# Designed miniproteins, single chains, part 82

Each design is a single chain, and the fold is of that chain. pLDDT is the mean over its residues in the fold that is shown.

## One batch from the design tools (miniprotein)

Design m2842
Fold by ESMFold2-Fast:
Structure m2842 (fold): chain A 81 residues (1-81)
Amino acid sequence: SEELLKRLEEALYEDLKLLAKELGLKLSEEQIKEIAKELAKKALEALLNPAPGMTSEEFQQAMYEEAKKKLLEAEKEEKAK
């Protein structure tokens, strides 16, 4: 599970970098890595305790929406300073 968590963190980090660039967000590498780690933990937890009836597509969509939300929240906090 630790190896899977590391792989999820690495994959999510790359995906989040692309998503942040697509959204025009000015987030540091460290901020994106932090979000990737948090999302990877949630993804692993969901894999261990899946929601009944949730399809892989629904799971991927939920993860995408949460990733976008976290990126936007991080940027808003940065701009508020």
Scores: mean pLDDT 77

Design m2843
Fold by ESMFold2-Fast:
Structure m2843 (fold): chain A 62 residues (1-62)
Amino acid sequence: MEELREELEKHATDAEAVDRILVRAALEGRLREAAEIAYEVTKKAGDEKLAESARRTVEALS
């Protein structure tokens, strides 16, 4: 989890990188956790489009 957050923080404004991280997390059974972290990190970075995309992913998994 710590490494996942750090990687998402590093790539918070890179939509392609965030998407690849979420796909990898899904294969590991951690998609919900990764999507929640991605939402938090992208929202803090000010990328509203990425934050909205991550929020919708969390909602779809709820």
Scores: mean pLDDT 77

Design m2844
Fold by ESMFold2-Fast:
Structure m2844 (fold): chain A 67 residues (1-67)
Amino acid sequence: SARVEALKAELVRAVRARDEAAVARISKLLWSLGVVHSLEELAALLRELGLTDEEVAWAVRVLQTYA
C-alpha cells in the first residue's frame, strides 16, 4: 500500500528528528492498519527500515512512555 509505505518513510524521519509526538502518532496508525501488532514487531520493522539499534531503542522507550 502506498499509504503504508509513506507512513513508514514518515516514521523513519520522525525517529531521526527525535519527534516523540510524531513517532507515537505514526506508530498508532500502523497498529490500527494491522501493519504491526506488538512493540517487538514495531522494533523489527524499524530495523528493517534501516534504523540503528540506538534509534530503535529510543523509539521503543518513547512508545512505552506514551502508552
Scores: mean pLDDT 86

Design m2845
Fold by ESMFold2-Fast:
Structure m2845 (fold): chain A 85 residues (1-85)
Amino acid sequence: SDEEKLEQYLHIYDLSVEEIKTLIKKLEENKDNPLMVSVLSGQINGLLSGLQTVISQISRLDPELAEELQKELEKLQEEVDKLLK
């Protein structure tokens, strides 16, 4: 059902957001290591791209919720961009 699909996408979203937050913390801890910054930022960017796909699927089921999640994703992107400055 669409309800079960939405719950599954939200579960994937939540897990991915927590992984991104963990990687951001590791990035902050390793900011002076160029190789680690490269590896961790690559992993974060991959997850952010994946979340964009998940939000696109959520938008088909609940467009208002997807808009709220898109704003949270943009906030995470801004946090990452600030660390990579």
Scores: mean pLDDT 88

Design m2846
Fold by ESMFold2-Fast:
Structure m2846 (fold): chain A 71 residues (1-71)
Amino acid sequence: GEAGENARRAAEAAKRAGTGAAASTSGWQAMLSTKDNPEGKKAGEEGAAAGAKGDAEAGYRHSLQAAIFGE
C-alpha cells in the first residue's frame, strides 16, 4: 500500500543520507583493507545498514532538502 511505499522511500533516503556520509569513511576503509573480500563487503554493509536504520528521520529530511535545493 501507500504506507509501504512511503516507508520504503524514507528508508531509501535514510540509506542515502546515512550511508553517504558513513560509507565515505567506512566504505573506503573496508576497500583499502579487504578490496575484493566478501567479508569486508559484509562488514561494510552491516555498518551501513545499521546506520541507515537509526537515521530514518535524517534521511527523510535530507531527501526533502535535496528536492528543494538540489543537494
Scores: mean pLDDT 50

Design m2847
Fold by ESMFold2-Fast:
Structure m2847 (fold): chain A 72 residues (1-72)
Amino acid sequence: DEELRKLREQVTKEQQEKFRKMGKKLGLSDDEIEKGVEAIRKAGDGLTVEQLEEASRAVREVVSGAVERVVK
């Protein structure tokens, strides 16, 4: 379904933009923001439970690293 694919792509782009804004506000490095954006993009490309779990894991790793640096 072409429409469903376009919808997934649009949602993925919106999530990437939100993550970039949040990452900058949180003080994430460009590398950390890029990792999170890449995970969201991969999840969008073939949306599956496994890919969602992978994206969640990548985002958690990025956020955990940022939180540790902010707390220090």
Scores: mean pLDDT 66

Design m2848
Fold by ESMFold2-Fast:
Structure m2848 (fold): chain A 73 residues (1-73)
Amino acid sequence: MQELQDKVEELAGSLSAEDQRALQEAIAEAARAYAAGASEEEALELALERIRATGSERLKEIAELERKIAELL
């Protein structure tokens, strides 16, 4: 569990400016959905879907690790 979170932090630290922008846009979309009444789980899924659609391979790897972490909770 902590190993997966450490892996996510390591990958996030190595992201390009373009990947960081894509990640921030995904987070902003999830935050808007949550504010509009979506659950935390629904908001997370929206962020992950956006990352898969627009992200690089590294960002997609982060999205898959986040899904694994969510499944372990």
Scores: mean pLDDT 70

Design m2849
Fold by ESMFold2-Fast:
Structure m2849 (fold): chain A 83 residues (1-83)
Amino acid sequence: MQALADALVAAVEAGDLEAALAYDEQLVAASRAALAASTDEAEILRLQLLAAETARRLAEILGDEEAAARAEAWVAELRAQLA
Protein backbone atom coordinates (compact mmCIF):
# COMPACT_ATOMS: atom_id res chain seq x y z
CA MET A 1 0.00 0.00 0.00
CA GLN A 2 2.90 2.44 0.58
CA ALA A 3 3.81 2.05 -3.13
CA LEU A 4 0.22 2.93 -4.15
CA ALA A 5 0.22 5.97 -1.83
CA ASP A 6 3.59 7.08 -3.27
CA ALA A 7 2.27 6.60 -6.83
CA LEU A 8 -0.87 8.63 -6.02
CA VAL A 9 1.20 11.53 -4.62
CA ALA A 10 3.57 11.44 -7.63
CA ALA A 11 0.62 11.48 -10.08
CA VAL A 12 -0.92 14.50 -8.28
CA GLU A 13 2.46 16.33 -8.38
CA ALA A 14 2.73 15.57 -12.13
CA GLY A 15 -0.85 16.79 -12.77
CA ASP A 16 -1.82 13.36 -14.13
CA LEU A 17 -5.40 13.31 -12.88
CA GLU A 18 -6.31 10.03 -14.70
CA ALA A 19 -3.38 8.16 -13.09
CA ALA A 20 -4.10 9.82 -9.71
CA LEU A 21 -7.75 8.65 -9.80
CA ALA A 22 -6.70 5.10 -10.77
CA TYR A 23 -4.17 4.91 -7.90
CA ASP A 24 -6.70 6.41 -5.45
CA GLU A 25 -9.29 3.74 -6.41
CA GLN A 26 -6.67 0.98 -5.95
CA LEU A 27 -5.52 2.41 -2.59
CA VAL A 28 -9.12 2.77 -1.29
CA ALA A 29 -9.99 -0.80 -2.37
CA ALA A 30 -6.79 -2.25 -0.84
CA SER A 31 -7.28 -0.26 2.41
CA ARG A 32 -10.92 -1.36 2.77
CA ALA A 33 -9.96 -5.02 2.18
CA ALA A 34 -7.07 -4.81 4.69
CA LEU A 35 -9.25 -3.14 7.37
CA ALA A 36 -12.06 -5.71 6.84
CA ALA A 37 -9.58 -8.62 7.13
CA SER A 38 -7.40 -7.23 9.95
CA THR A 39 -7.85 -8.18 13.61
CA ASP A 40 -4.34 -6.84 14.42
CA GLU A 41 -4.42 -3.47 16.22
CA ALA A 42 -0.85 -2.65 15.08
CA GLU A 43 -1.79 -3.33 11.42
CA ILE A 44 -4.89 -1.09 11.75
CA LEU A 45 -2.69 1.66 13.25
CA ARG A 46 -0.16 1.28 10.38
CA LEU A 47 -2.99 1.65 7.84
CA GLN A 48 -4.20 4.80 9.65
CA LEU A 49 -0.60 6.12 9.70
CA LEU A 50 -0.28 5.56 5.92
CA ALA A 51 -3.55 7.47 5.39
CA ALA A 52 -2.38 10.34 7.65
CA GLU A 53 1.06 10.54 5.95
CA THR A 54 -0.59 10.50 2.49
CA ALA A 55 -3.02 13.27 3.54
CA ARG A 56 -0.08 15.37 4.84
CA ARG A 57 1.88 14.93 1.57
CA LEU A 58 -1.15 15.83 -0.57
CA ALA A 59 -1.93 18.89 1.61
CA GLU A 60 1.71 20.07 1.26
CA ILE A 61 1.56 19.70 -2.56
CA LEU A 62 -1.75 21.63 -2.67
CA GLY A 63 -0.41 24.36 -0.33
CA ASP A 64 -3.04 23.71 2.37
CA GLU A 65 -0.92 24.55 5.43
CA GLU A 66 -3.81 24.00 7.89
CA ALA A 67 -4.60 20.52 6.51
CA ALA A 68 -0.86 19.67 6.46
CA ALA A 69 -0.51 20.69 10.14
CA ARG A 70 -3.56 18.59 11.14
CA ALA A 71 -2.24 15.55 9.23
CA GLU A 72 1.24 15.94 10.82
CA ALA A 73 -0.40 15.95 14.29
CA TRP A 74 -2.24 12.70 13.37
CA VAL A 75 1.05 11.17 12.14
CA ALA A 76 2.77 12.07 15.44
CA GLU A 77 -0.09 10.59 17.54
CA LEU A 78 -0.22 7.35 15.50
CA ARG A 79 3.58 6.92 15.67
CA ALA A 80 3.41 7.33 19.47
CA GLN A 81 0.75 4.56 19.63
CA LEU A 82 2.97 2.21 17.53
CA ALA A 83 6.07 2.78 19.72
Scores: mean pLDDT 78

Design m2850
Fold by ESMFold2-Fast:
Structure m2850 (fold): chain A 94 residues (1-94)
Amino acid sequence: MSAEDELDRVVLGAYLRLQQAKTEAEARAVLDEMAARLLEVIARHGLSPEEALALVTRLRDAVLRAMEAQQAPEWLVRLVEEAFDALLAEIRAR
């Protein structure tokens, strides 16, 4: 499986679990697990910071567009934006 395919599967799995989250704490747990798994995939495939940033940014944009189309609650959109921003900052710091 390519890095892109693995990253896509991790994000899709997290997105489906977020739709089942009833609390902010549950959503944060899903997003923390997603971030950890994305970093593991990036490290395992030896992606450069530049490659990782491009792929994660694409995934962030896709998730946010899907959430907008489905009229997701503002609190959930905010948590997703915060989680991706934190992940992108961590990748940039590497």
Scores: mean pLDDT 87

Design m2851
Fold by ESMFold2-Fast:
Structure m2851 (fold): chain A 71 residues (1-71)
Amino acid sequence: SLLDEYNKAREEAFKIIKEKYPDLPEKVRRALANRVAEAILGGRSLEDVMAEVPEEYRDIVKEIYEELKKK
């Protein structure tokens, strides 16, 4: 289902964020992983999703989005 694909993308994003940015609190890592999953499967453009991400985390969201898109 779309929900299962969303959950998979979210978990994959969360894993990559944890590996690259282990110093970020888990709550923040989960929030950013949710945004990456929205950009991949939520039917919204990356630009629209990024507008709702705090400026300090936008580069992380974009980086992880591009990493998952290559797979």
Scores: mean pLDDT 81

Design m2852
Fold by ESMFold2-Fast:
Structure m2852 (fold): chain A 69 residues (1-69)
Amino acid sequence: MTYSSTLTVTKDGVRYTLEMTWDSLEAGALASRLAAELIANVKPGQTLTKSEKSANGKYASATVTAEAA
């Protein structure tokens, strides 16, 4: 089963758009972790993407776009 989520948050005049895709409950936690890492590292005007597989071969991907208001 494949899951996806799109989430938009605004903080300090910066809009963050999160797009996540994952294929299992385990990969859902991984997707959230990837998204948190990208939010911590993204700067306004950037788009960052990261994808990983768990030890069990489960897949997760996250993309974060930061745009100034």
Scores: mean pLDDT 79

Design m2853
Fold by ESMFold2-Fast:
Structure m2853 (fold): chain A 103 residues (1-103)
Amino acid sequence: SPLEEKAVKLFQEIIALFEELRAQSTDPALQQLLQSAVNGARAAIEALKDESMTLLQKEVVLLAALSSVDLAIRRLRQQQAFPAAVAQLEKKKEELKELVLQL
């Protein structure tokens, strides 16, 4: 659906940002947290593309991915790291939450 395609694009944009920040980070704990968020977002993209999954099954994976993204954003904010990227990530996260409510 058009909503699923938009969600996939938003997760891809979030992944790209987290991978860039992970490469620039010197904190191993933050690098692991960012990688976890990337893995969650990739699982969400796979779930959205899986025509055999029910909407409820997709929503469970999407909510888990959004939780991991939120944890990574909170850690970045606590470290006052990459404020411009954090603002972009928060905007994309809120757009994804609105899309999940419409699925």
Scores: mean pLDDT 87

Design m2854
Fold by ESMFold2-Fast:
Structure m2854 (fold): chain A 92 residues (1-92)
Amino acid sequence: EEVDKEIERARQLADEIRSLAEKYPAVREKAEGYVDFIEGLIDYAEELKKEGKTDEARKVAEGAVQMGESFLKDLKAEIERLKAEEEARRLA
């Protein structure tokens, strides 16, 4: 139950990261790496769950959510930095 919720949350975070990459091509390469990493953790959690290692699957899925939130925060910060650089270049 909890593992499924964490996996779903991690998938949602990966989708949000992918959506940001579509809007801001400058971060696309970095976002693709982040999505690949999150999806790898999701796949590993699903394998652990299939093996009956529910506690380990939950920890991996929780880790995927934490990493996804960290990656999303990093991408948003990078996008804001790029916007500030563009504005500064327009004014100078």
Scores: mean pLDDT 85

Design m2855
Fold by ESMFold2-Fast:
Structure m2855 (fold): chain A 88 residues (1-88)
Amino acid sequence: EIEKLLEEIGKIAGEEIKEFAENYIAVGKELGRTPSVEQLRRLVEHLRKASREKIDEMRDRLPVMQAEALAAAEKAGDKELIALIKKL
């Protein structure tokens, strides 16, 4: 379900966005802000209908979201999650 939706994200927008989504979900789980299955479905639908330009805009925002995720993981003291986020 979540795994299948993440795989669809990878197919549509590429591995970079997929890996970011996987790591963001992990951080969100620690903070009680994990996206629901329905939120992930809406993201997949949005990506399928998006132009290349819209997908590029989303990719351009990944560093900001990545920095936010990293700060959250650092606050939690989760060294494994920090290492995972740094791979994005």
Scores: mean pLDDT 68

Design m2856
Fold by ESMFold2-Fast:
Structure m2856 (fold): chain A 90 residues (1-90)
Amino acid sequence: NSLLNQAKAARDTAVQKAADLGMDAARVRDVLNDALNLALSKDKVDEALELVNQLQADVKERGKAFPEATAATIAALNTFKNLMQQLANS
């Protein structure tokens, strides 16, 4: 469905922005894929959100010297979280 495709696109955007901060793109993608799979099970949406929250904390810590790029990465992850939450509630 279009909502799932939007969530995947938001994942891809967040992965690219995290890679631009020097984070491992494959590792970030794996975390976001795990979160998306948990959200799709619906009963595990809180676990899915927690995975993304932990990733956002890591982004903030690693990106301290680059506030603009960090803010853009956090915004991309927030978009992914919102779409993941909508998908779980659909």
Scores: mean pLDDT 86

Design m2857
Fold by ESMFold2-Fast:
Structure m2857 (fold): chain A 65 residues (1-65)
Amino acid sequence: TEAALERMAELDARYRGIPFEEALERARAIAEGTLAPKPHLREIGETLRKIGDEIQKELEERRKS
């Protein structure tokens, strides 16, 4: 999904300190399979999802407080 791709690119840009457009290009390349998949990509993906959820939860909880 486009929204998910953009969210991933935003996080990647922040963590790597690169432009959002560059991160988005990379995310699309991975999704299209242009970048070689890694053997343990599934586990990495799950870890990234957990980190993303934690960041979102912290931001939401902070705003609620």
Scores: mean pLDDT 67

Design m2858
Fold by ESMFold2-Fast:
Structure m2858 (fold): chain A 59 residues (1-59)
Amino acid sequence: ALSEEVKAQIEKFIQELKEAGSSMLKRYDKDGDGKLSEAEWQELLDEVAAGVKERELVK
């Protein structure tokens, strides 16, 4: 299903951020749980998309 696949993809992304020890990890991990609820998944996606757009639009 779309939702399940999307959640799995985001979860994998969070895992990579944790391993990298990036400051973004703290920004995305609002729960500090490493697993977001559906509402947080939406916010995370929106923030990521916004960040990507900002970066892509500039350069």
Scores: mean pLDDT 60

Design m2859
Fold by ESMFold2-Fast:
Formats: sequence, C-alpha cells, structure tokens
Structure m2859 (fold): chain A 69 residues (1-69)
Amino acid sequence: VDLEEAARVLAELLKKAKSSEEAAKYAREIGEASGLDPLEIVRKAIELAKKSDSETARLAEGALKILEK
C-alpha cells in the first residue's frame, strides 16, 4: 500500500471521526498496518480533504498537531 492509498483510507475514516484525537488514532492504526509514517499519512490526507471537505481538513490538521507532540 502506497502513501496516497493510505491517505485516501484515512480521508474516508475522517468523515466518521468525532474529534482530532480519534483522527490521530486512525492515522496511527493505518500507519501500523501499512508500515508508513502516520505524520506523512495525515499530511497527505489534509491535501486531499482541503479540495472537497473543509470540516474533514480541520479534523486532520488537529490530528497532525497531536501526532507532532
């Protein structure tokens, strides 16, 4: 699974996410399953979400801040 495919999976899950904390959890789970860096997955998902859903993009940006700490 490549980074773009992992980011698409995260973007789909973000539509169901209730908080940035839950979004961060999804990113970690996808990273673990794919062997990719959760931070890179979230960054790519933000790019995808900004083009279609501003609310989903906000959740992803919050997840990025949580994962950076």
Scores: mean pLDDT 78

Design m2860
Fold by ESMFold2-Fast:
Structure m2860 (fold): chain A 71 residues (1-71)
Amino acid sequence: AVEELIEEGKRYKQLGDEFLKQENYEKALKYYQESIDHYRRALELDPDNKLAQGLLASSQENLKIAQEKLS
């Protein structure tokens, strides 16, 4: 369950990164948000999971970049 949520979160982050590279900021934002939601769910099940904490922070940083490009 936790590992599956982390793997899905990573997949969505990779999609977000690809759309960010294409300058498709609306799709990048959408996929970074999906990534964050999956990592947050992983942390609800395992709050001390340092991998999920680090991955969440990374996706949040990239989400902010996509948001700034849309503003």
Scores: mean pLDDT 88

Design m2861
Fold by ESMFold2-Fast:
Structure m2861 (fold): chain A 100 residues (1-100)
Amino acid sequence: GAERASIEAKKKFNELLEAVLAEDIAKTSEILGVELNQAKFEALKEFLLSTLPKKALSEEKLEQIAGGLGVEVEKVRRLNEKIVNEDYEGLIEELKEILS
């Protein structure tokens, strides 16, 4: 059900955050099912650290992160909105899409 999916997504997000804080690129890549280079990993780390505690990012910070991830700023804005709204399922799905 939707409740179980939400709990699993939050657990996966916490595992992702722990891997990123440990600077474990291999584990982060495994969790997301994508291959991360150093630049994409650093941009993802900056994104996650900048959104704690669950705040809207400035346009300058969104552009900086978008550059590091190699994606359009609108994609990073959507990721930020998902964290602010605690939509961890949508966050994980969009991270997999934009980092693939």
Scores: mean pLDDT 79

Design m2862
Fold by ESMFold2-Fast:
Structure m2862 (fold): chain A 95 residues (1-95)
Amino acid sequence: SMEEEAKKLLEEIKKLAEKFLESKDPEEAQRYFDELMSKVGELAKKFNIPDEELNKILGLLLRALHYWEQGKREEAKKYLEEALKELEKAVKKSL
């Protein structure tokens, strides 16, 4: 069930990331980003992801938000995808 819970949370996080990236206004983007950050924190706590790895993932997510706010959607997507890849890798190491 831990593997199934990890898959479910990762799918929810990926959907929130997509909604954030597709957002049309800053308020909508911030709402999805805040929920994304909350779910990443929940996953990290549940699977005991090391603080060093979590801080790297959070840094990439914050960079994605910064580029999104600047209208640089391609850069935002790049950092978002890198953050999700690092998150998935960290979760797999904890299983």
Scores: mean pLDDT 87

Design m2863
Fold by ESMFold2-Fast:
Structure m2863 (fold): chain A 80 residues (1-80)
Amino acid sequence: GHMEQERALLELEIEEGIWLIVVGVAKLIGVPKEKIEKLEEEFEKKLAEARERIARGEDPEKVLEEYRAFVREKIKELLE
C-alpha cells in the first residue's frame, strides 16, 4: 500500500539525483547547451509524471521500470 508508494517516491528522488549528475557530466564534456536544456526539460516532465502516477495509486514498480527505461533511452541519445 502506502509503504510501497513511499519507497518508490524515495527511489525517484535518488533517480533525480543521478540525472543531475548526468547533466553535470554532460556540461563538463561539452554537450551543446540546447541539447542539455532539452534533456533537463524532458527529465523534469517525466519525473513529475512518474510521481503523480505513483501518488494516484498506479503500480509503483511498473512506474519505476518505465521511468528507468526512459532514462536509459535519454542517456543513449546523449551519447549519439
Scores: mean pLDDT 79

Design m2864
Fold by ESMFold2-Fast:
Structure m2864 (fold): chain A 82 residues (1-82)
Amino acid sequence: SMEDILEAIDYVEKGETEKAIKILVEKLGLSEDVARELVRIMKLAFKGEIETAYMLLDQLVKLGLISEELGQQMKQALLEKT
């Protein structure tokens, strides 16, 4: 859900990477490798590389590693948090 995405982003912002990964895996059903890539993307967005973060999210969707809906929700959540 969007709430789970926002909670994971908040943990990344606080440097609580392991808690963010746990939410992405347990609540969003993602593999640990995909969750780690999403955390890396979130960190890029917090560094101001929002366009790069969006491109990487689009690549994960194209590869079938995340859904189109999740990719769009992540973009919206990152915009709200950065």
Scores: mean pLDDT 88

Design m2865
Fold by ESMFold2-Fast:
Structure m2865 (fold): chain A 114 residues (1-114)
Amino acid sequence: MVKVTQSGGGTVPAGGSVTLTGTSDKPFKEVLVLAWKRTRPGQPPQVIVLSGGAVDPRLQGRFSGSADAAKSTAYLEMRNLRPEDTATYTVVITGLTENGIETGTGEGVPLTVV
């Protein structure tokens, strides 16, 4: 199991943009699956981005994911932020390392939209 360190959260204004990151402590040769989960207050976790694309059509054009295997870093780009985007965001990265296929999960990063 790999460790993933997340950053880029905090308090941001409505209508603004933010990029969240997750960096693995092990180098990837290839990223096989990238998932971003959102946990809103009082709601269960939901997968919002899978392998770069928004899962929910209502998030298309606002949320996109990417990964740079050479940097062992995953990104969630969020645009036109709304107060309803206030949540904890968690990355799950499954990739090929020198040890084979491994999965790392970040601890989550809180985002507040005001």
Scores: mean pLDDT 81

Design m2866
Fold by ESMFold2-Fast:
Structure m2866 (fold): chain A 74 residues (1-74)
Amino acid sequence: SMSAQAEAQARAALAWLRAMLAHLRANGEPVSEMETALAWLEAELARLAPLLSPATRQEGEDGLREARAVIAEA
């Protein structure tokens, strides 16, 4: 179903974001690449939002909030 595909896509995107944040925290670079990725992910999660469960939407919001904090500290 479209909802199942959207859930899988959102979770894969969030897993990728967490890996990128771990890399940025460990190495401190590249911030500009992370900012570009974050803008893309925000747009993608917004597009998928109507198809996502409340739990996955919350996970997305939490992930984006953490990413913004990491970028602000870099």
Scores: mean pLDDT 79

Design m2867
Fold by ESMFold2-Fast:
Structure m2867 (fold): chain A 92 residues (1-92)
Amino acid sequence: SLKEKAEEAKRLAKEQNMERVIKAVEKAYEKGDLATVQSLLSSLKQGDSVEDIIRQLEVQRDALRRSYERTGDPRVRRRVEVTEEMIKILKK
């Protein structure tokens, strides 16, 4: 129905926005720019979306853990560790 399509589009837009924010933090970690990481995470922690971002990071963590179990790729393991650190900081 039209209502179901509107609700699905709204959900998809919210997920895409959260994915963009998470990717920005991941890029800062990759650059070793810990000042930017701290600034971004502190801003997110004080925002209304922090709980939604934590939920997305937990989903990402679980998916990355499953990927690492299948592949043994050290780069995937590093992404798990970065994701767990982000969750830890945001939950403080």
Scores: mean pLDDT 77

Design m2868
Fold by ESMFold2-Fast:
Structure m2868 (fold): chain A 86 residues (1-86)
Amino acid sequence: SVDDILAEAEALLEEVRANAASMSDEEKLAAARRMAELYIELKKAGASDEQLERAEAYLREVLGLLSAEQFAEVWAWLKELMEKAK
């Protein structure tokens, strides 16, 4: 459900916030990819505009932890997923 996906996104954000300083670059990249997947799943599940704005804020926060190269990789992947979700 939308509520279950949003709860998973919030749990992931809290985990990232708690552990960001000790996370490897690979773990940060994996968290960003998972947050992007959850955002797309929320869109597919018919989440409200308010729920999508909240999830987008979570995604932006996690993306902010990435290197420029990692950010570009996740962003390109997210754009592909968004096009396929239309």
Scores: mean pLDDT 82

Design m2869
Fold by ESMFold2-Fast:
Formats: C-alpha cells, sequence, structure tokens
Structure m2869 (fold): chain A 80 residues (1-80)
C-alpha cells in the first residue's frame, strides 16, 4: 500500500539522519576517524540506493533528495 511504502521511506530517512549525525559527531570528537566515517557513509549510501529501488518513483526521488542533502551536510563536516 502507499501508506506502507511511505512509512518505510520515513523509517529509512530517520535511520539515515541518525547515522549521518553519529558519523559527524564521531569526526568532531576524533578527526582521525574521518577516513573510517567516509567508508561507513559510502556503504550506507549503497545500501539505501538498493533499498530505494523497491519504492515507488515518487518515494524513491524523496529518499534520493534527502540522501543528497545529508551527503552535503557530511561533506561540510569533513571540511572542518
Amino acid sequence: SMERERELAEEMLELLRDGVEKLIDGIKKDPSKKKEAIEHFRIGEKRVAELAKTLSEELRRRVEEELRRLREEFEKALKE
């Protein structure tokens, strides 16, 4: 159902936001973890992209847009 797909997309986005926030916090506490955080983000991106393929085009675009936004936030944290 559309409601179920929307709920799955929201859960996916919440997990993404939490994951990125934790990676950024880790880098702020220990800059030596930047390389590890980049690898973890890359793995997460790949997993989300695969899961998004199971969603409708509308929900997939929403997930991809949020992933782009989170990537920009993560890259900004790396430059500090």
Scores: mean pLDDT 80

Design m2870
Fold by ESMFold2-Fast:
Formats: sequence, C-alpha cells, structure tokens
Structure m2870 (fold): chain A 81 residues (1-81)
Amino acid sequence: SAHREMVEQMVEGVQDMLASVKEKGIKDNNIEDARKKIDGLVSATEDFLREHTNPEEFEKALSRIKKAKEEQLAALDAYES
C-alpha cells in the first residue's frame, strides 16, 4: 500500500540521514553537535511517526530508528575513545 511504502521510505531515509550526520560530525571533529543533531532528528521522526502510523506500525518503525540511532552514537563514542 502507499501508506506502507511511505513509512518504509521514511525509516530508510532517516537511517541514511543519521549515518550522514555521524560521518559529518567525525569529518568536522564536532561530535557534540552530531549527537545533538541525531537526537533532534530522532525526536522529529518520532513525532512524525506518531501522527502518521497506528500504534503497531509506530513501535516497529521506532524500534528500527532507535537501533540506527544507537549504532551511530556508538560510532561517535568509539571515535572519541
């Protein structure tokens, strides 16, 4: 369905944006700004998903976004170590 395709495209797009923010943060050596941008992007995505999905779709999409967030934040942490 068009709705399912929209949600899938949103999740994939956000996963790509999170990775891009992390890569730019490392390149610019601006890790704290990268963390804040990742947090802000995830919060905005959660708000969008809450308005455009049912509770089951919301939990599934949010789980994927949170996993991507954790992976990118872990990469930033590893860079600072």
Scores: mean pLDDT 87

Design m2871
Fold by ESMFold2-Fast:
Structure m2871 (fold): chain A 100 residues (1-100)
Amino acid sequence: MEEAIEELRREGDAFVAAVEAGDYKTALKHLHRIIEIIKSGEIPDEEAVELLAELFSRLYATGNPKAFTLISFYKAILLSKGEEKVVAIINRAAYLAKKP
């Protein structure tokens, strides 16, 4: 669990940095890894929601709406694959995220 949380935080940092750099291809790779960590079940759902809410708050702080466009696109792909539980975690995190 602790190692998975640390990895998710590192991938989150890399995702935000890629978004700030305008490197959306790299951002998508880090987003994919974040979702794989959540799908692994190594982090409890409630803690995954809290970690993602923190990440989304950081994305709001960048002022870059394209980050949320990438997340929405990836959610559509997850739904097409039957990953409804992961999408529910993402939606709950987005609702709880602090907006500027």
Scores: mean pLDDT 81

Design m2872
Fold by ESMFold2-Fast:
Structure m2872 (fold): chain A 75 residues (1-75)
Amino acid sequence: TDEELRRHLEIARRALDVADEMLRNGSSVEDAIRAAVEVARRLGGDPATIEAVVDGVRLRAEEMERRKEEEKRRS
């Protein structure tokens, strides 16, 4: 069980790393989600892992949008 959980957490981490890089490079949130989900599925992520990845990408995208709005409001 612990080994299985660790494996799925590692899958999510790798998928989210891909999404983070894409978002930092200016990719759309939709493209980042698509790429992260593909990575997670390729690594054998279960539905719960895939859902966690999607949620993680959306949270990261929201933080980046919040930063962009903050900079715009301060300019």
Scores: mean pLDDT 81

Design m2873
Fold by ESMFold2-Fast:
Structure m2873 (fold): chain A 100 residues (1-100)
Amino acid sequence: MMRRMSKEEVVGMLRFLSEVLRSHGMDEEAERLDALAERIANASEEELEGVVREAMETLAEVAQRSTSPSLRRLLRDAVEGLARSFEVPEEVREELLAKV
């Protein structure tokens, strides 16, 4: 059964991933995730889907730059979870997941 993640759950996930990225020396990418988490926390319902899509695209881009298989798996799982939670079109989901 698919349950939509709350803003609080999405923000928590992005902040957790940001700390993981810092542990891998990806400070610039971590700062991008922190900025996206803040934008999601402050987003209206009309803005939320757009910011979540931008977050998924950012996670996929970061995964593509990572040489760590464990980090890429974690980022892929995050993109998949967000895509399912926010009912992202299959075509967009497949394109994003192909990058991780």
Scores: mean pLDDT 78

Design m2874
Fold by ESMFold2-Fast:
Structure m2874 (fold): chain A 61 residues (1-61)
Amino acid sequence: MKTATVSILDEKFNVLKTETVEFESPEDLVNQAKSLAKEVSDKAVGAIIEIDGRRIGIGFK
């Protein structure tokens, strides 16, 4: 199974939470990041996901 590091960010790019998650597909990973952001704070505006040396930014606006 693959693991990813998900870092939830606020409007100033402060890291609110970092968690390692297991995922089966890119869609599953994105959904887990969105769920984590909602659990962490209403101030969460995005997440950075790191997998196998690749980094993906997701914005919630």
Scores: mean pLDDT 77

Design m2875
Fold by ESMFold2-Fast:
Structure m2875 (fold): chain A 81 residues (1-81)
Amino acid sequence: MAMELVREAAVMAVALLRKIEKEGKLDVEEAKAFIDEQFAELAKLLGVPLQVLYDEFARMRGLPDEELEARAREIVARELA
């Protein structure tokens, strides 16, 4: 259960970072600060070490854009349904 939310958070964080890089509206430091804040809050809510979220984030960074965007769209579509 908690690991599913960790994986989803990692997908959304990498997708957000790539979107910010493409849009040019925010710099990478601002995006990183936002991700750090969200990961800290999620780690507290799920009762997991912060490092678990960063380990999953590192795995997701290796995914191609098409796969990452597809996973992110599935998460958003489910949350909006």
Scores: mean pLDDT 76

Design m2876
Fold by ESMFold2-Fast:
Structure m2876 (fold): chain A 96 residues (1-96)
Amino acid sequence: SASAVKLSPEERERLREELLELAERILGVPKEEIRREIERIEREKLSAEELDELARREGERMKRLLAAAVGVLLTLRHNTEEAREQLVEQLRQLAA
């Protein structure tokens, strides 16, 4: 059943690492690059519109990295089976 529960900081970091490893395996890009984009988004508090603008300007590789970073962040925020399945499908589409 889908349930949004508040993660502890340790549980959040464990899930983040798991999702980063999943994204690395599906996209074939280093998880450290995806982590850097996550940290950038969180530090600069980038809106969806600002992220779309950056993706449009910086080219396909950066677009894929930003999409993966956003997907991981959304999955961490919602923390549901459905969110995780949506992330996997999104990553597969980005890899194709």
Scores: mean pLDDT 76

